Designed miniproteins, single chains. Designs and how they scored, part 22

Each design is a single chain, and the fold is of that chain. pLDDT is the mean over its residues in the fold that is shown.

## One batch from the design tools (miniprotein)

Design m739
Fold by ESMFold2-Fast:
Order: C-alpha cells, then structure tokens, then sequence
Structure m739 (fold): chain A 74 residues (1-74)
C-alpha cells in the first residue's frame, strides 16, 4: 500500500483508540484496508478483531497494536 493509504488507515485507527475500539470497528477497518490494497493491515485488523471478540485482548490493546503496525510501515 502507498504511504498515503497507510496514513489514512493510521488516522482511523487512532480515532478508534480514542473512542474505544470494538471487534466490529476493527472488522470494518480490515475491510477498508483490503479495499485500499493494504492486505497486511487488513489481515492484522481481522486477527485483532477476533482476539477482541474472544476476550484475549481489549479493544484498546488491539487498536494500539494496529497503530504500531501501521506506524512501523510509514
């Protein structure tokens, strides 16, 4: 994905972190990343959504992990 796409995804992930991310929010971000050609972020967001749904991580932890992944790729 382009740096512009990654920056847009980062903004959305940061907003999710601020409001409290749900598994559904992370699934929506996964689909959006996939539509923009960022298969890596899409896959990560889908895995984090499942982890939140299964109670393995909090929505806050999942959103932070996604922010860190996207920042590392910028």
Amino acid sequence: ASKEVLKEILEKAEKLYEKGATAEDLRKLSEEAKKKGDEGTSSAAAQLARAVEEGRVSGEQAARALIDLVKDRL
Scores: mean pLDDT 82

Design m740
Fold by ESMFold2-Fast:
Structure m740 (fold): chain A 75 residues (1-75)
Amino acid sequence: AAEARAGAIGDRYLPLIKAVNYALEGKIDEAAKLLSEVLGLDPETARRYAEEIKKAKDPGEIGLVIQRALAERDA
């Protein structure tokens, strides 16, 4: 059901927030590991997204990086 799928998205979203916080704190390896585990991305791709989050100039840029990571997971 749609409500059940929305709940599953929430469970994935919480670790993504944690990964963003790690990246912003400069803990790129820890952020990349979480992104890889949550999104099923390979470690190199996950590290690229973590680095982009750290280099983001504002919350909007962070949101765009997360949207791209989620799109790769769903592909």
Scores: mean pLDDT 71

Design m741
Fold by ESMFold2-Fast:
Structure m741 (fold): chain A 80 residues (1-80)
Amino acid sequence: MERVEAVLEELVAMVRAGASLEDIVARLVARLAAETDPEARTAMLSLLGVLSEAYAEGASAEEIIERLEKRYEEWKKKLE
């Protein structure tokens, strides 16, 4: 859980800094390559889906951040 939270915080910081989708996806893919926990990998893949969808829709940085945080909270609830 803590590792996925750290990844979320990193992605949110990149979106706020105006990083490109390419840079954000590259960071998430690098994190996925280093992650061995199946639950964390599933959460990270879910966040990748959110990023891809939001950028395809032309969502604002604020909307992208909100969608990422909402998806993380939904995933967290499933592990309760």
Scores: mean pLDDT 80

Design m742
Fold by ESMFold2-Fast:
Structure m742 (fold): chain A 85 residues (1-85)
Amino acid sequence: GKKVILEAIGLTLRAIGLLLDGDIDGAIKTVKELIELAKKTGDKFTAELALKLAEQVIEQAEKQGDKKKLEEAKKLKEEAKELLK
């Protein structure tokens, strides 16, 4: 539905802004919100956005050397993949 798409876009823009600021914790929290939205609605577009953002969080966590956040981001990627099955 239109409301779900707008909310997913808003969360995506927030996550991108947080990643540009180097805020991995904020980005992880926002990707979790996208995954919960995808779970509640069954929306594959929201799940695909969550997957792509989780991959960006993984890359940023690797660059910063944050092994704990890297593990969290990898778990989010797997959750998003499950929603796309």
Scores: mean pLDDT 86

Design m743
Fold by ESMFold2-Fast:
Structure m743 (fold): chain A 65 residues (1-65)
Amino acid sequence: SELEALENEAVRAIALEDVEALERVIRQLKTLAEQARSAGDEATAATLERSIAGVEAVKAQLLAK
């Protein structure tokens, strides 16, 4: 699944403290959320928005180091 691949990429980026990789994951998740919303899939869009918020929170923590 594309979402699973993005979550795996986020985990690797967090371990490496790779903020640029996290920004790429956030951009791709936002694209998927827009596609889900355009398709009328509000449940998937809501799940993706939660994932985006989680990744952004971790990115903020890494930038605070």
Scores: mean pLDDT 84

Design m744
Fold by ESMFold2-Fast:
Structure m744 (fold): chain A 114 residues (1-114)
Amino acid sequence: MLHEKIAELESYIPLLDDEELEELSRALAEANEELYKLVPDSPSKEAVTHYVAGQLLYIASQLEKDPAEQVRDLLASLRLYVDALEEAKADKETLEKAEKILEELLELAKELIE
């Protein structure tokens, strides 16, 4: 489940130093741009609201100077895009692409902890 992968990433924040958080924040920013593009056009007010909220958290992350807070804002943005994907009723192919992006982030985070 996509939310469980994001929760696992959040659990790694206190285990990473500032240099590791900076590396993770760069990967999260790239993943954010990819996930943003996967959200389908939807007449759902809920989908549109979460999509816009995700964009605002991405912008907040770009203005943040604390690496841990940057990572938290980026993960919150990704979570909102996952909510938007579900509310927009994204197809199986789109959800599989989102899962692959989150799997790649988890692999990076595990490398950084070691």
Scores: mean pLDDT 85

Design m745
Fold by ESMFold2-Fast:
Structure m745 (fold): chain A 66 residues (1-66)
Amino acid sequence: MLTVETEIGGVKVTITITLESYSIEYDPSMTAEQKEAARAYAEELLARLRGLEELDEQIRALEAAR
């Protein structure tokens, strides 16, 4: 399980990802457009997480780039 905090349109969003699915804690102030963006981001993170188990070096590069 991976929990990621991100910002969409100035609003903090918490996304929890497992190997099978994701869940998003929406802020009450979020618009429908921001909620759609959060879902798209979570889906991309899930796909990337599944790929990252084969891309160990890419994870290390991203960590080094922070």
Scores: mean pLDDT 73

Design m746
Fold by ESMFold2-Fast:
Structure m746 (fold): chain A 104 residues (1-104)
Amino acid sequence: MEPLDLEELREKALALARETSPSEAELRLAELAIEVLEEILKNGKLLMSNEEKIELFVEIARRRLSPAEIAAIADWLEARLAALEGVDEADWAFVEALRRLAAE
């Protein structure tokens, strides 16, 4: 089997996300998650902490998205997390990081 092309992996992940009838904020979050995964893979598959992953996500979001798009993603995530059981501190830390970035 040939190695997976990162672009093909990105397209497949976005296609799966679209099948759930996502909002624009959900699609933007999926696009950012894929870009973060691409950066992690380019860095030689080293294990990263949840804090390091959040920091990388925030850095990519700062370069790629407007403050309004970041705020919309944070709103969507916060609403979703509030409806779920078993949400951990890292999930809320991620929302807080996006809120802080959107306020800059």
Scores: mean pLDDT 65

Design m747
Fold by ESMFold2-Fast:
Structure m747 (fold): chain A 90 residues (1-90)
Amino acid sequence: AADLFRKAAEKFKEASEIARKAGNVEASQLADTARKGAEYAAETGDLRVARIASELAKQASELAKQGGNEEMAKKFDEAARYVEEAIAAL
């Protein structure tokens, strides 16, 4: 589970960097918040924080799609999948 949360955090970091380069401040902030949540869940196993990170990833993916940034949306979708897999593995 912890390694899957760490993989999710890496995908959130990649998404945040794409968002920042694109000037999408809202998506970048959501990605950074979700990344911190995934890192915290990796260390503590906190399922509530993990679920919040998954929901933030889904919200950020929809914002990225609305903005036409499919690459950013894919990174958020990958991060959400890793979080859900990590939750299922607990």
Scores: mean pLDDT 80

Design m748
Fold by ESMFold2-Fast:
Order: sequence, then C-alpha cells, then structure tokens
Structure m748 (fold): chain A 105 residues (1-105)
Amino acid sequence: VEEIQRKVIEMILNGEPLDKVFEFIEKELGIKISDEARKIILNGADYLESLGFDRREALAVIVANFAKGLAEGRFSSTLEAAIGSQSPALYLENLKAVREAKPLL
C-alpha cells in the first residue's frame, strides 16, 4: 500500500534524476504531473535547502508526500497534491521513512 512512497524515497536517496522519479509516479498511478506541480515541488525543496536541510532529503520527503497523497486519492489534481506535499504534518510523517531508508543507518 505504501510501496510507491518507499520506492520514491529510495530512488531519490540513490541519486536518480528527478525526471525519472516523476516518470515512475506517472506510470504507477496512471497520471500526468503538470509543469506547475513540478515547479512547486522544486521550489519547496529549494526553500528547505535554504533553511539548512539536505536537498536530496528535502526532495525525498516532498516527493514521497506528493506520491502518497495522489495514491490515496486525497487530491483532485497534481497541483493540489504538490501544494499538499508542503504540509508540516506530512513532512514529519515521511521524515521517519526517509531516515529509515538511508544506507548505513
């Protein structure tokens, strides 16, 4: 049920290009991610990096939140899901999963 979230985290932490991660989400969920949604995700990661977070970790948390929200049918569009991925509650929920997925814990 949460396999897509774990896979997204692993891909990002292993250094997969973000475009390949978005392609994976599009294929698994049968959707197309809008350019506006992609920009919101990247801007969110840039903001977290400016606060001292690791960019790869920030991307993993945001994109995992995005994928989970879409997979659970919580949002009517990829744009709404991208905005929702910035939620502090969802950030904390997925931060544990990101840390558990890091090699050599």
Scores: mean pLDDT 74

Design m749
Fold by ESMFold2-Fast:
Structure m749 (fold): chain A 95 residues (1-95)
Amino acid sequence: SRGLAIALVDAVIGIVEIYFPEDTELLELLRRIKERLEAGIVPSQEEVDAFEKKADELIKKLKELSKTAPFHKQVALNLEIGIIRAAVEELRRLA
């Protein structure tokens, strides 16, 4: 479960770096969560809540990108949205 959480958070970092590299606050939050998980520390409820709020905003932005994207990119964006949702759920299970 912790290994899955690390992999999912790392995947979300990659998604943010590709689509919204200017969101340094979200990237810093995700990297902090990943570092804590790698150290065997569960993220705080406050960190999970902060990530969930930012994840909801990120999902909305990716859905907007999907509206005008070609089919192959829509598939990728929908998979990326699924990864973000899975990351939130897995972190909540650990907290």
Scores: mean pLDDT 88

Design m750
Fold by ESMFold2-Fast:
Structure m750 (fold): chain A 55 residues (1-55)
Amino acid sequence: MEATEEEIEEAKRRIEEESGAVPSDEDVRKGLTAFKDMGLSDEEAIEAVVAAGRE
């Protein structure tokens, strides 16, 4: 399922807070969609995108 605007904004904010970088909406959307397609829940997908942003 495609990422919602709220999920994208939340993930972007968390990545910025943890890494200092501001990812693009497209990159966050792609990451959230990929993790959801792997079977992660909406919240797990957000956490996974945030963790991936720390690599």
Scores: mean pLDDT 76

Design m751
Fold by ESMFold2-Fast:
Structure m751 (fold): chain A 83 residues (1-83)
Amino acid sequence: SLEEVRKLIEEGRLDEAIEKLQKLLDELYEKGVISEEEYFSLSALIVSAAVFKRFGDREGARRVLEEVIRRIEELIKEYEKRK
């Protein structure tokens, strides 16, 4: 869940947050909640967060992951209102 991902970010467990976000994104795409374009765009941001983390830029990684969560929340909200 997005709440679990937020807690992982707050705890500084960025690797687990990245893995959970990617898994959630895969599930949302498989269920048709997000488009192919949205899936690839958000996956690219998750990869960017992993790159920031690898180079020790934890603040950069955190900001990107928070942006991904924000976008996913908007997409889920739009899907729930539309169906």
Scores: mean pLDDT 86

Design m752
Fold by ESMFold2-Fast:
Parts: sequence; structure tokens; C-alpha cells
Structure m752 (fold): chain A 55 residues (1-55)
Amino acid sequence: SKEKVEKSLKKLEKMIKEGADVVVLRTGLAEIEKHAPKEFDKELEELRKMIEELE
């Protein structure tokens, strides 16, 4: 469901900004990627880059 993916992406972005553990963030991103339709590819790529910048 598109709305659930959007909600999960916003939650992950908030966790990144709040300084959550990188392993937790990478796991969360991978879980979203398994269910996200192609229209979210750009948003997923941006979040991946944000997580990579933390380490």
C-alpha cells in the first residue's frame, strides 16, 4: 500500500535525524525496499545516501 510506504519513509527519515543506530536504519530501509513500488526509488536512494553519510 502506497500510504503505508510513505508513512514508513517518513518514520525512517525522522529516525535518521534523531540519530538512530546505523544498523537499525539500514535494516529499516531494506524492509521498506522489499515492499515499495518503483515510484519511491528516488526517495529510497536519498534515504540510503543520508544513512551512508552517517558512517
Scores: mean pLDDT 81

Design m753
Fold by ESMFold2-Fast:
Structure m753 (fold): chain A 80 residues (1-80)
Amino acid sequence: PGVYEDGKFVPLPLEELEERADELIGKVVGIIDPKTGQVGGAMGISSREDVEPLVEAARRVEEGGNVRKELSRLFKELNE
């Protein structure tokens, strides 16, 4: 995964997303589709609580999950 800073995609390991959770508030985080090597989906971070579910979704994508399905699960978790 990674974060967008001033329109630039900055790759971050999953562990750094959790450590930098407070810095990610108000930023957009992208999940890379391993099949294309491109960003397959992105979301804005509105609170610290958004980060942990996002990290789990990104991890599942890296383990062979479908980006669209994992983002759909993430958005459902954040709206519950």
Scores: mean pLDDT 76

Design m754
Fold by ESMFold2-Fast:
Structure m754 (fold): chain A 74 residues (1-74)
Amino acid sequence: MALLNEAFETAVKGSPEQAAALLEHKDENVRNIAYQALKLGLGVPQYVQALEKIAKESSNPEARKKAQELLAEL
């Protein structure tokens, strides 16, 4: 519960960069919640910008792939 709540809060109330960083979390449930929350934010340019940064610059390959998936939904 706490991890899922934290992921959603970060995606909605935290910085877009922090929200995108949750895509690299080791817990698949946290990644899934972060993915859904970020997907809801795709209409907001600041979230798209954060996802583009993660897709290009993240050292975590899982985070890069998830960011690319979200951007492809556009």
Scores: mean pLDDT 71

Design m755
Fold by ESMFold2-Fast:
Structure m755 (fold): chain A 65 residues (1-65)
Amino acid sequence: SSSDVGLEVAVELAENGEAYISKSEDIERIKELAEQFLNTHSSHKYKIEVEEDGDKYKLTLVETS
């Protein structure tokens, strides 16, 4: 499910700062869920930047002020 992928992405971003997902996934929903997971369990605010990388999306964790 998108929620499962969102959690996997949040964990990968927290550990490595980057994650990749298939373009078959709903990127907007996954980004929203991953940002929600990251911000709900952190005192800092984070956002996710998305770029296209071939047949995948590349997500990057960005710290906000």
Scores: mean pLDDT 79

Design m756
Fold by ESMFold2-Fast:
Parts: structure tokens; sequence; C-alpha cells
Structure m756 (fold): chain A 82 residues (1-82)
């Protein structure tokens, strides 16, 4: 999947390419919380806290309940930087 390709690129440090693949994944399936979450992490790492906040908010809206505590912790950290 595009999300899996994005994750593999991110693990290789190929951040800009990973971002493109996560954006493709969301374009095909807006419920792909993994792609929203990883776009949030990329934005956060780049100091783009407003973008990270929006990405994490979207991830929370579509993520399975078991992942909500982890994503919410990220969202709260980013919100403190706004």
Amino acid sequence: SYADQGLNLLLQGRVDEAKQYFQKAIAENPNNWISWYNLGRIAESQGNYSDAYNYYTNAISVAPSVFLPSITRRLNTVREKL
C-alpha cells in the first residue's frame, strides 16, 4: 500500500518521498489513520506544529480506539507549542 511504502521511506530517512506516499494514501482512503499519524510526525519533526496538530486531529478521528492514547499524547505535546 502507499502507507507501507511511505513508512519504509521514512525508516530510510527519505522524508520528502515518504510524505508524498502518505499524501497519496490519504487521497485514496481518508480513513487511513497511519498516514495521517505519520504526516503529523513528519510535520512535528520539521517544527510545523499547526500542520502536525491538524494531521493528528484527523488521525484521532479515524484511528482504532487502542491507538488513541498514543496519538492524543502527540496532539497534546504539539498543542502546547501553538
Scores: mean pLDDT 90

Design m757
Fold by ESMFold2-Fast:
Structure m757 (fold): chain A 86 residues (1-86)
Amino acid sequence: APTPSQILAAATVVLAAAYFVLEHRDGLSKQQLKAERDVLEAALAALRALFEQNRDTLSPEEAALLERVLAEAEEYIAKVDAYIAE
């Protein structure tokens, strides 16, 4: 089973990827942005499921940090989606 630190590390990688896609959105086609966001959405859904499955092994501080990381990544994807919809 994944450890809290492994889940947080994976969530941080997804956050960094979501930020990179949003930061470089003007340099990418809308088709490429959709492909990138679909991969990130699937990764976030998997991490959310993993977070819920392992909630009992997380300290309150680890759970709060992981929730913030996941929420921030979800916000970046939502901003990419808004840009695609323009």
Scores: mean pLDDT 87

Design m758
Fold by ESMFold2-Fast:
Structure m758 (fold): chain A 125 residues (1-125)
Amino acid sequence: VSESEINQAIDRADKESKELYGAKPFTDKERTVIAEAIREFLRNKTATVNSPYPTRKPIKIIISPNEGDIKCPPPFIYDYKPPVLACYDPINRVLTVARRFVDDPSLRELLLFTLAHELGHAITS
């Protein structure tokens, strides 16, 4: 995965948050934290994300220990198919990613966007 792909994913997540939710643009510090988290996760298959706001609990990114679809805790369970490939638990601050989402190269752009989107919300909330 290139730096260009990671930066494009962050730019897309930032644009979506602004257009859909009227959110403020990501700060340079938030962008740096998101980019480093994505790099660490892709390298190590796990990441610990320290908030740029030091009073907040760190976010963990993990690959699902179960084969198949991720089960999200309520109220963040979506009743629609297709399969759930990533899920953020705001109580425990854990982002769980399906193994197939990481291992399928055809899903790489969607994976990077999903990580940037979920981390953007988690870091700023």
Scores: mean pLDDT 71

Design m759
Fold by ESMFold2-Fast:
Structure m759 (fold): chain A 54 residues (1-54)
Amino acid sequence: AQDAQVKEAVAQAKAAGGEVNLPDEFDLKLRVMDELRKEGFYVDSIFASVARVR
């Protein structure tokens, strides 16, 4: 399910502890970006390929 994919992507990003690549799929990317922002990651824009801790 998409929810499971989002959870997995966020967990991987938190484990990496820094810069992380965002998914190419638009809907999944939006959900991952929203969850990463809640976890304290900085995301420049919807067109960003990378999120990072700030």
Scores: mean pLDDT 65

Design m760
Fold by ESMFold2-Fast:
Structure m760 (fold): chain A 100 residues (1-100)
Amino acid sequence: GPILEAAEKAVEAAREALEAGEKGDILSTIGYTLRAIGSGLDAEALAKKTGDEKILEAVENLTKASVEAALAALQGDVDKAREHLKKAEEYLKKLKELLS
């Protein structure tokens, strides 16, 4: 559904930001960081409309982790980016369970 699609886009953008950051591709890292922010905010707006606090909490945690991963990649902190991306993937798994 739309929440999962937006959430998956946020996590994928964070992953792509990390990959671009590891390669020193600053322009691509910026683009993916903006995509992670936009997709995360879209997922949060959709989650708020459900009235389900557990779905909203999972999406907010996923969005924060995805954005923190992308920003760490943009700053050149690859280890921190990997830690935040792992958390984002764990929250995405939890969100998939809640939406099943």
Scores: mean pLDDT 90

Design m761
Fold by ESMFold2-Fast:
Structure m761 (fold): chain A 81 residues (1-81)
Amino acid sequence: SNEEIKKLLDEILEKASEEDRPVVEQLKFLYDEAIKENNEDVLTLMQSKLEEILKAPPEKRLELLQRAVMEVLFWLNLYKA
């Protein structure tokens, strides 16, 4: 659900290092854009990626966060066209 994705984003942000925080903020912005577009496929993708990030060790989180941002940006561009 949208509420569950927001909860995952907030939890990741609370646990985020200073290096991770800007990338998490980018994902929060992209979440808001996906909501505005009612893009259920992107929202489902985001939930899956955020759950993976929370399960990952801290040293892997930045890489996973950056990959999630790139994937979400790509999907939003395809569904806007």
Scores: mean pLDDT 82

Design m762
Fold by ESMFold2-Fast:
Order: C-alpha cells, then sequence, then structure tokens
Structure m762 (fold): chain A 65 residues (1-65)
C-alpha cells in the first residue's frame, strides 16, 4: 500500500494505492472547479500510481510498439 499527499489548485488530495485500486480523498470539501484544479496538480502522481497499479495487475506495463 502506498499513501501520498499532493497539493494543487489550492487544495490537498490524499492518494492511496492498493493492490486493485487508487483512492483519491480530498482533505476538505471542494467545489468541482477546485477538485479539477487539484487533480491537474496531482496529474503526475496519479499517472505514476496508475503505472504501478498496472504493473501489479499485469506484472509489467505494456508499451506501444
Amino acid sequence: MIVETVSGGGATLTLTLTESSITITPAEALSAEQYGAALEGAREAILRLSRELNKRQFGYVPEPA
């Protein structure tokens, strides 16, 4: 299990990677605009965790030829 805290768009998100999912938890109630901005700020962390999840699910990350 990996837990990371990231900040973006004036908001803080906690990202939790499990064996089968990624959970995104805002530190406080956010508007749709604030949540979108925070997700954009966390984009690299989310992509990294998604690659790690795919590696765990498939044993490797397939790449385009």
Scores: mean pLDDT 71

Design m763
Fold by ESMFold2-Fast:
Structure m763 (fold): chain A 75 residues (1-75)
Amino acid sequence: EDIDTSKLTVEEKKLLKELFDYFLELEAESVETGKLSKEEVEKKVKEKAKEISKTLSEEDQKMLELAVKKLIERF
């Protein structure tokens, strides 16, 4: 269920970190301002993942989708 990051390339790890950092930023903004709903955070994270996925292989896209699912489940 969880992504084994030890088998990822440096580039793939960097992309996952970018997505995770973006999620944390949105979560913090949601808590601090109260103006960003859970649904808006979910939409923005999915949009960011879609932008990242444009340059990725089919296997890496699947991995990114799993990461997005995990982030949304935790929020």
Scores: mean pLDDT 72

Design m764
Fold by ESMFold2-Fast:
Structure m764 (fold): chain A 88 residues (1-88)
Amino acid sequence: SVEDIKKLADELMKKGDEYFKKGEYEKTVSYYLQAADLYRKTGDKELAEKVIEALEKASEAYRNMGREDLADKLREQAEKIKKEAGLE
């Protein structure tokens, strides 16, 4: 179950990367945030880095949309998770 959820989240990350390259940032954000949610739902602390990656990539997509306010919120969430997980 956890492994299946990780695979789905990884596929969503790849779709986010694909749409980012196409400049379809709204779809990009949707895929990365869905991936972050799935990684978090596993309860697996090892996946904290994956959650951070997804949030940082979604933040970048928001910046490209001119949504600096939303980009900043996601960056702040990623930094909070880094501190709580003991990651640099």
Scores: mean pLDDT 87

Design m765
Fold by ESMFold2-Fast:
Structure m765 (fold): chain A 72 residues (1-72)
Amino acid sequence: SVRELVIARFLLIAADSNIIVAERNPSKKEEQLKAAREDVQRALELARRLNDQKTIERAKKLLERIEEVEKE
């Protein structure tokens, strides 16, 4: 549904913001990356249910970004 797609998109925006905060604030890195991962996983579940390929691809890209930031 349109509502679920909007929720998935907002979750990805929230995750992106959490990643930015993690990159800029070392003391909050672990907490913010955990929050970002939870939001991306929820968005990915919704996107798969809706078969929205573009949102699935965006979510996977954010998961890769989270793992790269965690290594730093």
Scores: mean pLDDT 86

Design m766
Fold by ESMFold2-Fast:
Structure m766 (fold): chain A 87 residues (1-87)
Amino acid sequence: QDEEIAREATTPEARARMLERARALARKLAEAAGAPEMEAELAAILEEGARAVFDALAAGDYEAALEAEEATIARVRAIVAEAKAKA
């Protein structure tokens, strides 16, 4: 039941959980980088990434979902590294 599995992966509850995790991770990353002012930018990037992963999962493209996650992590790492380099 591919349609049912995709629907369950993209439920409002599942989406809300990913957005909550993205926001919590953004706070922790900003604190760890010593740049709490980055929290909003990190949250926006992580939330956008979570939505991209959901879209890929809804399409049944698990490889695209993993690629979207990797791209999001790379963007976050670049921002954190830039903030540390400027400190």
Scores: mean pLDDT 75

Design m767
Fold by ESMFold2-Fast:
Structure m767 (fold): chain A 65 residues (1-65)
Amino acid sequence: EEVEKLFNFFDLDGDGKISKEEFKAALRSLGQPYTPSLDLIFRAIDKDKDGEITFEEFKAYLEKL
């Protein structure tokens, strides 16, 4: 649903994961710099600490909002 659309927006290369570089690139497209606060948010979403956000981690984060 909406979560899939939002995930696909950040997943720029379509590999099924959001890398930190893709996250930064998507934020830059919105006119947002990558700040320490946004780095903390990325790390909070990245539950397995692998440096990439899976669809499951992304969905879990949004469902907690």
Scores: mean pLDDT 73

Design m768
Fold by ESMFold2-Fast:
Structure m768 (fold): chain A 62 residues (1-62)
Amino acid sequence: DAVTAIVNASNFEEAQKIAAQYLPNVSSSDLNVIDAELIKGGYLNADQIEEVRAKVPLSQQY
């Protein structure tokens, strides 16, 4: 499912692409908005967001 695909993505860029595929109204460049919409839609919980963020290089966090 969407959650499994995002959490198991090999890096943040892949996670964003997968998230954007499931949330077409959210910009793929805005991780915070994607995270919020994924929680709201039931695709991710807080723990899974931490997993996704762990794959993000510091230079790509905000």
Scores: mean pLDDT 56

Design m769
Fold by ESMFold2-Fast:
Structure m769 (fold): chain A 83 residues (1-83)
Amino acid sequence: SKTEEEFRKIMEEDLELAKKSTPEQAAGLAERVMLMGAMMGVSDELMREAAERFAEAKPEARELIEEALERALKIKEELEKKK
């Protein structure tokens, strides 16, 4: 969908920044991208793909990225319960 294409563009831009960032900065970028995904209503599969790509770019940040993914998925679930 157009929404998932827009999300993929955001993901690719922030992935390039994450590769050049500290692990903490990369985790913050990943959380930002996944929160945007939750707000945009992209698939859980695509959000998990984004988390994995950020974790592969900065393995030292994997635990923080996985925690951010769980928070973003919970936010998405709550947003989907609204009208």
Scores: mean pLDDT 86

Design m770
Fold by ESMFold2-Fast:
Structure m770 (fold): chain A 75 residues (1-75)
Amino acid sequence: QLSPSAFRVLGYMVKHGLSRAFSVKELVEGTGLSVSSVSNALKELEAAGLVQKVGDKYVVTDEEKAVKLVQEHYK
């Protein structure tokens, strides 16, 4: 199961560009979470197969699954 911080990070990525790469700094600034919370959330999302690290940035790997999970969480 994803943590609340993982859903918040995923929700930001879904809202602001499924096809683009996000830095940890951008996710911190966009979500209001700490660097530690964002880093842990990204590790959870990578383990779940929802996000992949590409260089120093992160991308959503399964856009349809990510959108569905975010919509189901924020009902």
Scores: mean pLDDT 82

Design m771
Fold by ESMFold2-Fast:
Structure m771 (fold): chain A 59 residues (1-59)
Amino acid sequence: TAAQVAALEAAAQNFEDAARQGRAYKRKSKDPTERQKAENAALFAEGQAAAYRAQAAAL
């Protein structure tokens, strides 16, 4: 189970990093379409990170 927890936490960290990058891109972009895509990508990544964290906590 320790290896499974570590793998889930690593997956969560990767999505947290992706969300941070998406938020940074949104701040730099002035195109509304690009900003909306960056927002959607960041929200998806945040949700995935939370789901992986919850799975790790349940093990």
Scores: mean pLDDT 87

Design m772
Fold by ESMFold2-Fast:
Structure m772 (fold): chain A 63 residues (1-63)
Amino acid sequence: MTVEEKKELFSMENLEKIFEELQKEDPRFKGLTFEQFLRIVREATRDVEVKSKEDLKELLKKI
């Protein structure tokens, strides 16, 4: 990803929306704070190419 593409995908607004969607789809995320969620995103995406919001959600559900 370019720096601009990464900024868009990982913007606060996009991450909050993804967090809300994951909380509805997987009860494990309901027990997390947004800060804990951000840490999980950082670790999960460190060595993995994420191409879309949907790819990110699927990656996070597999943890």
Scores: mean pLDDT 73

Design m773
Fold by ESMFold2-Fast:
Structure m773 (fold): chain A 95 residues (1-95)
Amino acid sequence: LTPEQRRLLIDLLASVTLMEITLYLGEKAGKLDEARETLLRHAKKVEDFLKSNPLVPEEVLKLVEEIRTALENGDFDKVRELLEQLSALLQQLLA
């Protein structure tokens, strides 16, 4: 990985962690619908950024697209699983 690619993947990993925290706090507070709106805005921004950035592996974009779709469907269990998969993939790419 180039230093630029590494920095971008680190920033994405931090973003994924914040999404996981947002989902967790939303579940605990009984505010999953509010959390969904925040997560959807974030996921769409990340997706749009990745579509215009060829430096990130296609697999990362595919997982972000799946997370957005799961959020649109209100499938929070799938969102959690996909965020864990994305975190693992990003950690593997950084190794």
Scores: mean pLDDT 85

Design m774
Fold by ESMFold2-Fast:
Structure m774 (fold): chain A 90 residues (1-90)
Amino acid sequence: SEADEYIKKGIEALDAGDVETAAEYFLKSLEIMGAPPELLELARRLKERGHAGTVLAISQAAKEGRWDEALALARAVLEGRFVPLPPQPR
């Protein structure tokens, strides 16, 4: 799918150390999936703070239709209440 393509490009950019480009691709995947405006705004703020891994986790939750979970994660991380990210194995 188009959203899957952007998530893949974002992961490739992240593996290359380009955190800014990675976050931009994950943000585009959210737009393609029809993320609500509140989630898009929170994701942009996370991108500005360098939280590309969090934007990836949000995009993955969004792909599964888990919008409430994606919103809760974005709010928690942005407000500094909860910062655990899913592990990225090497």
Scores: mean pLDDT 80

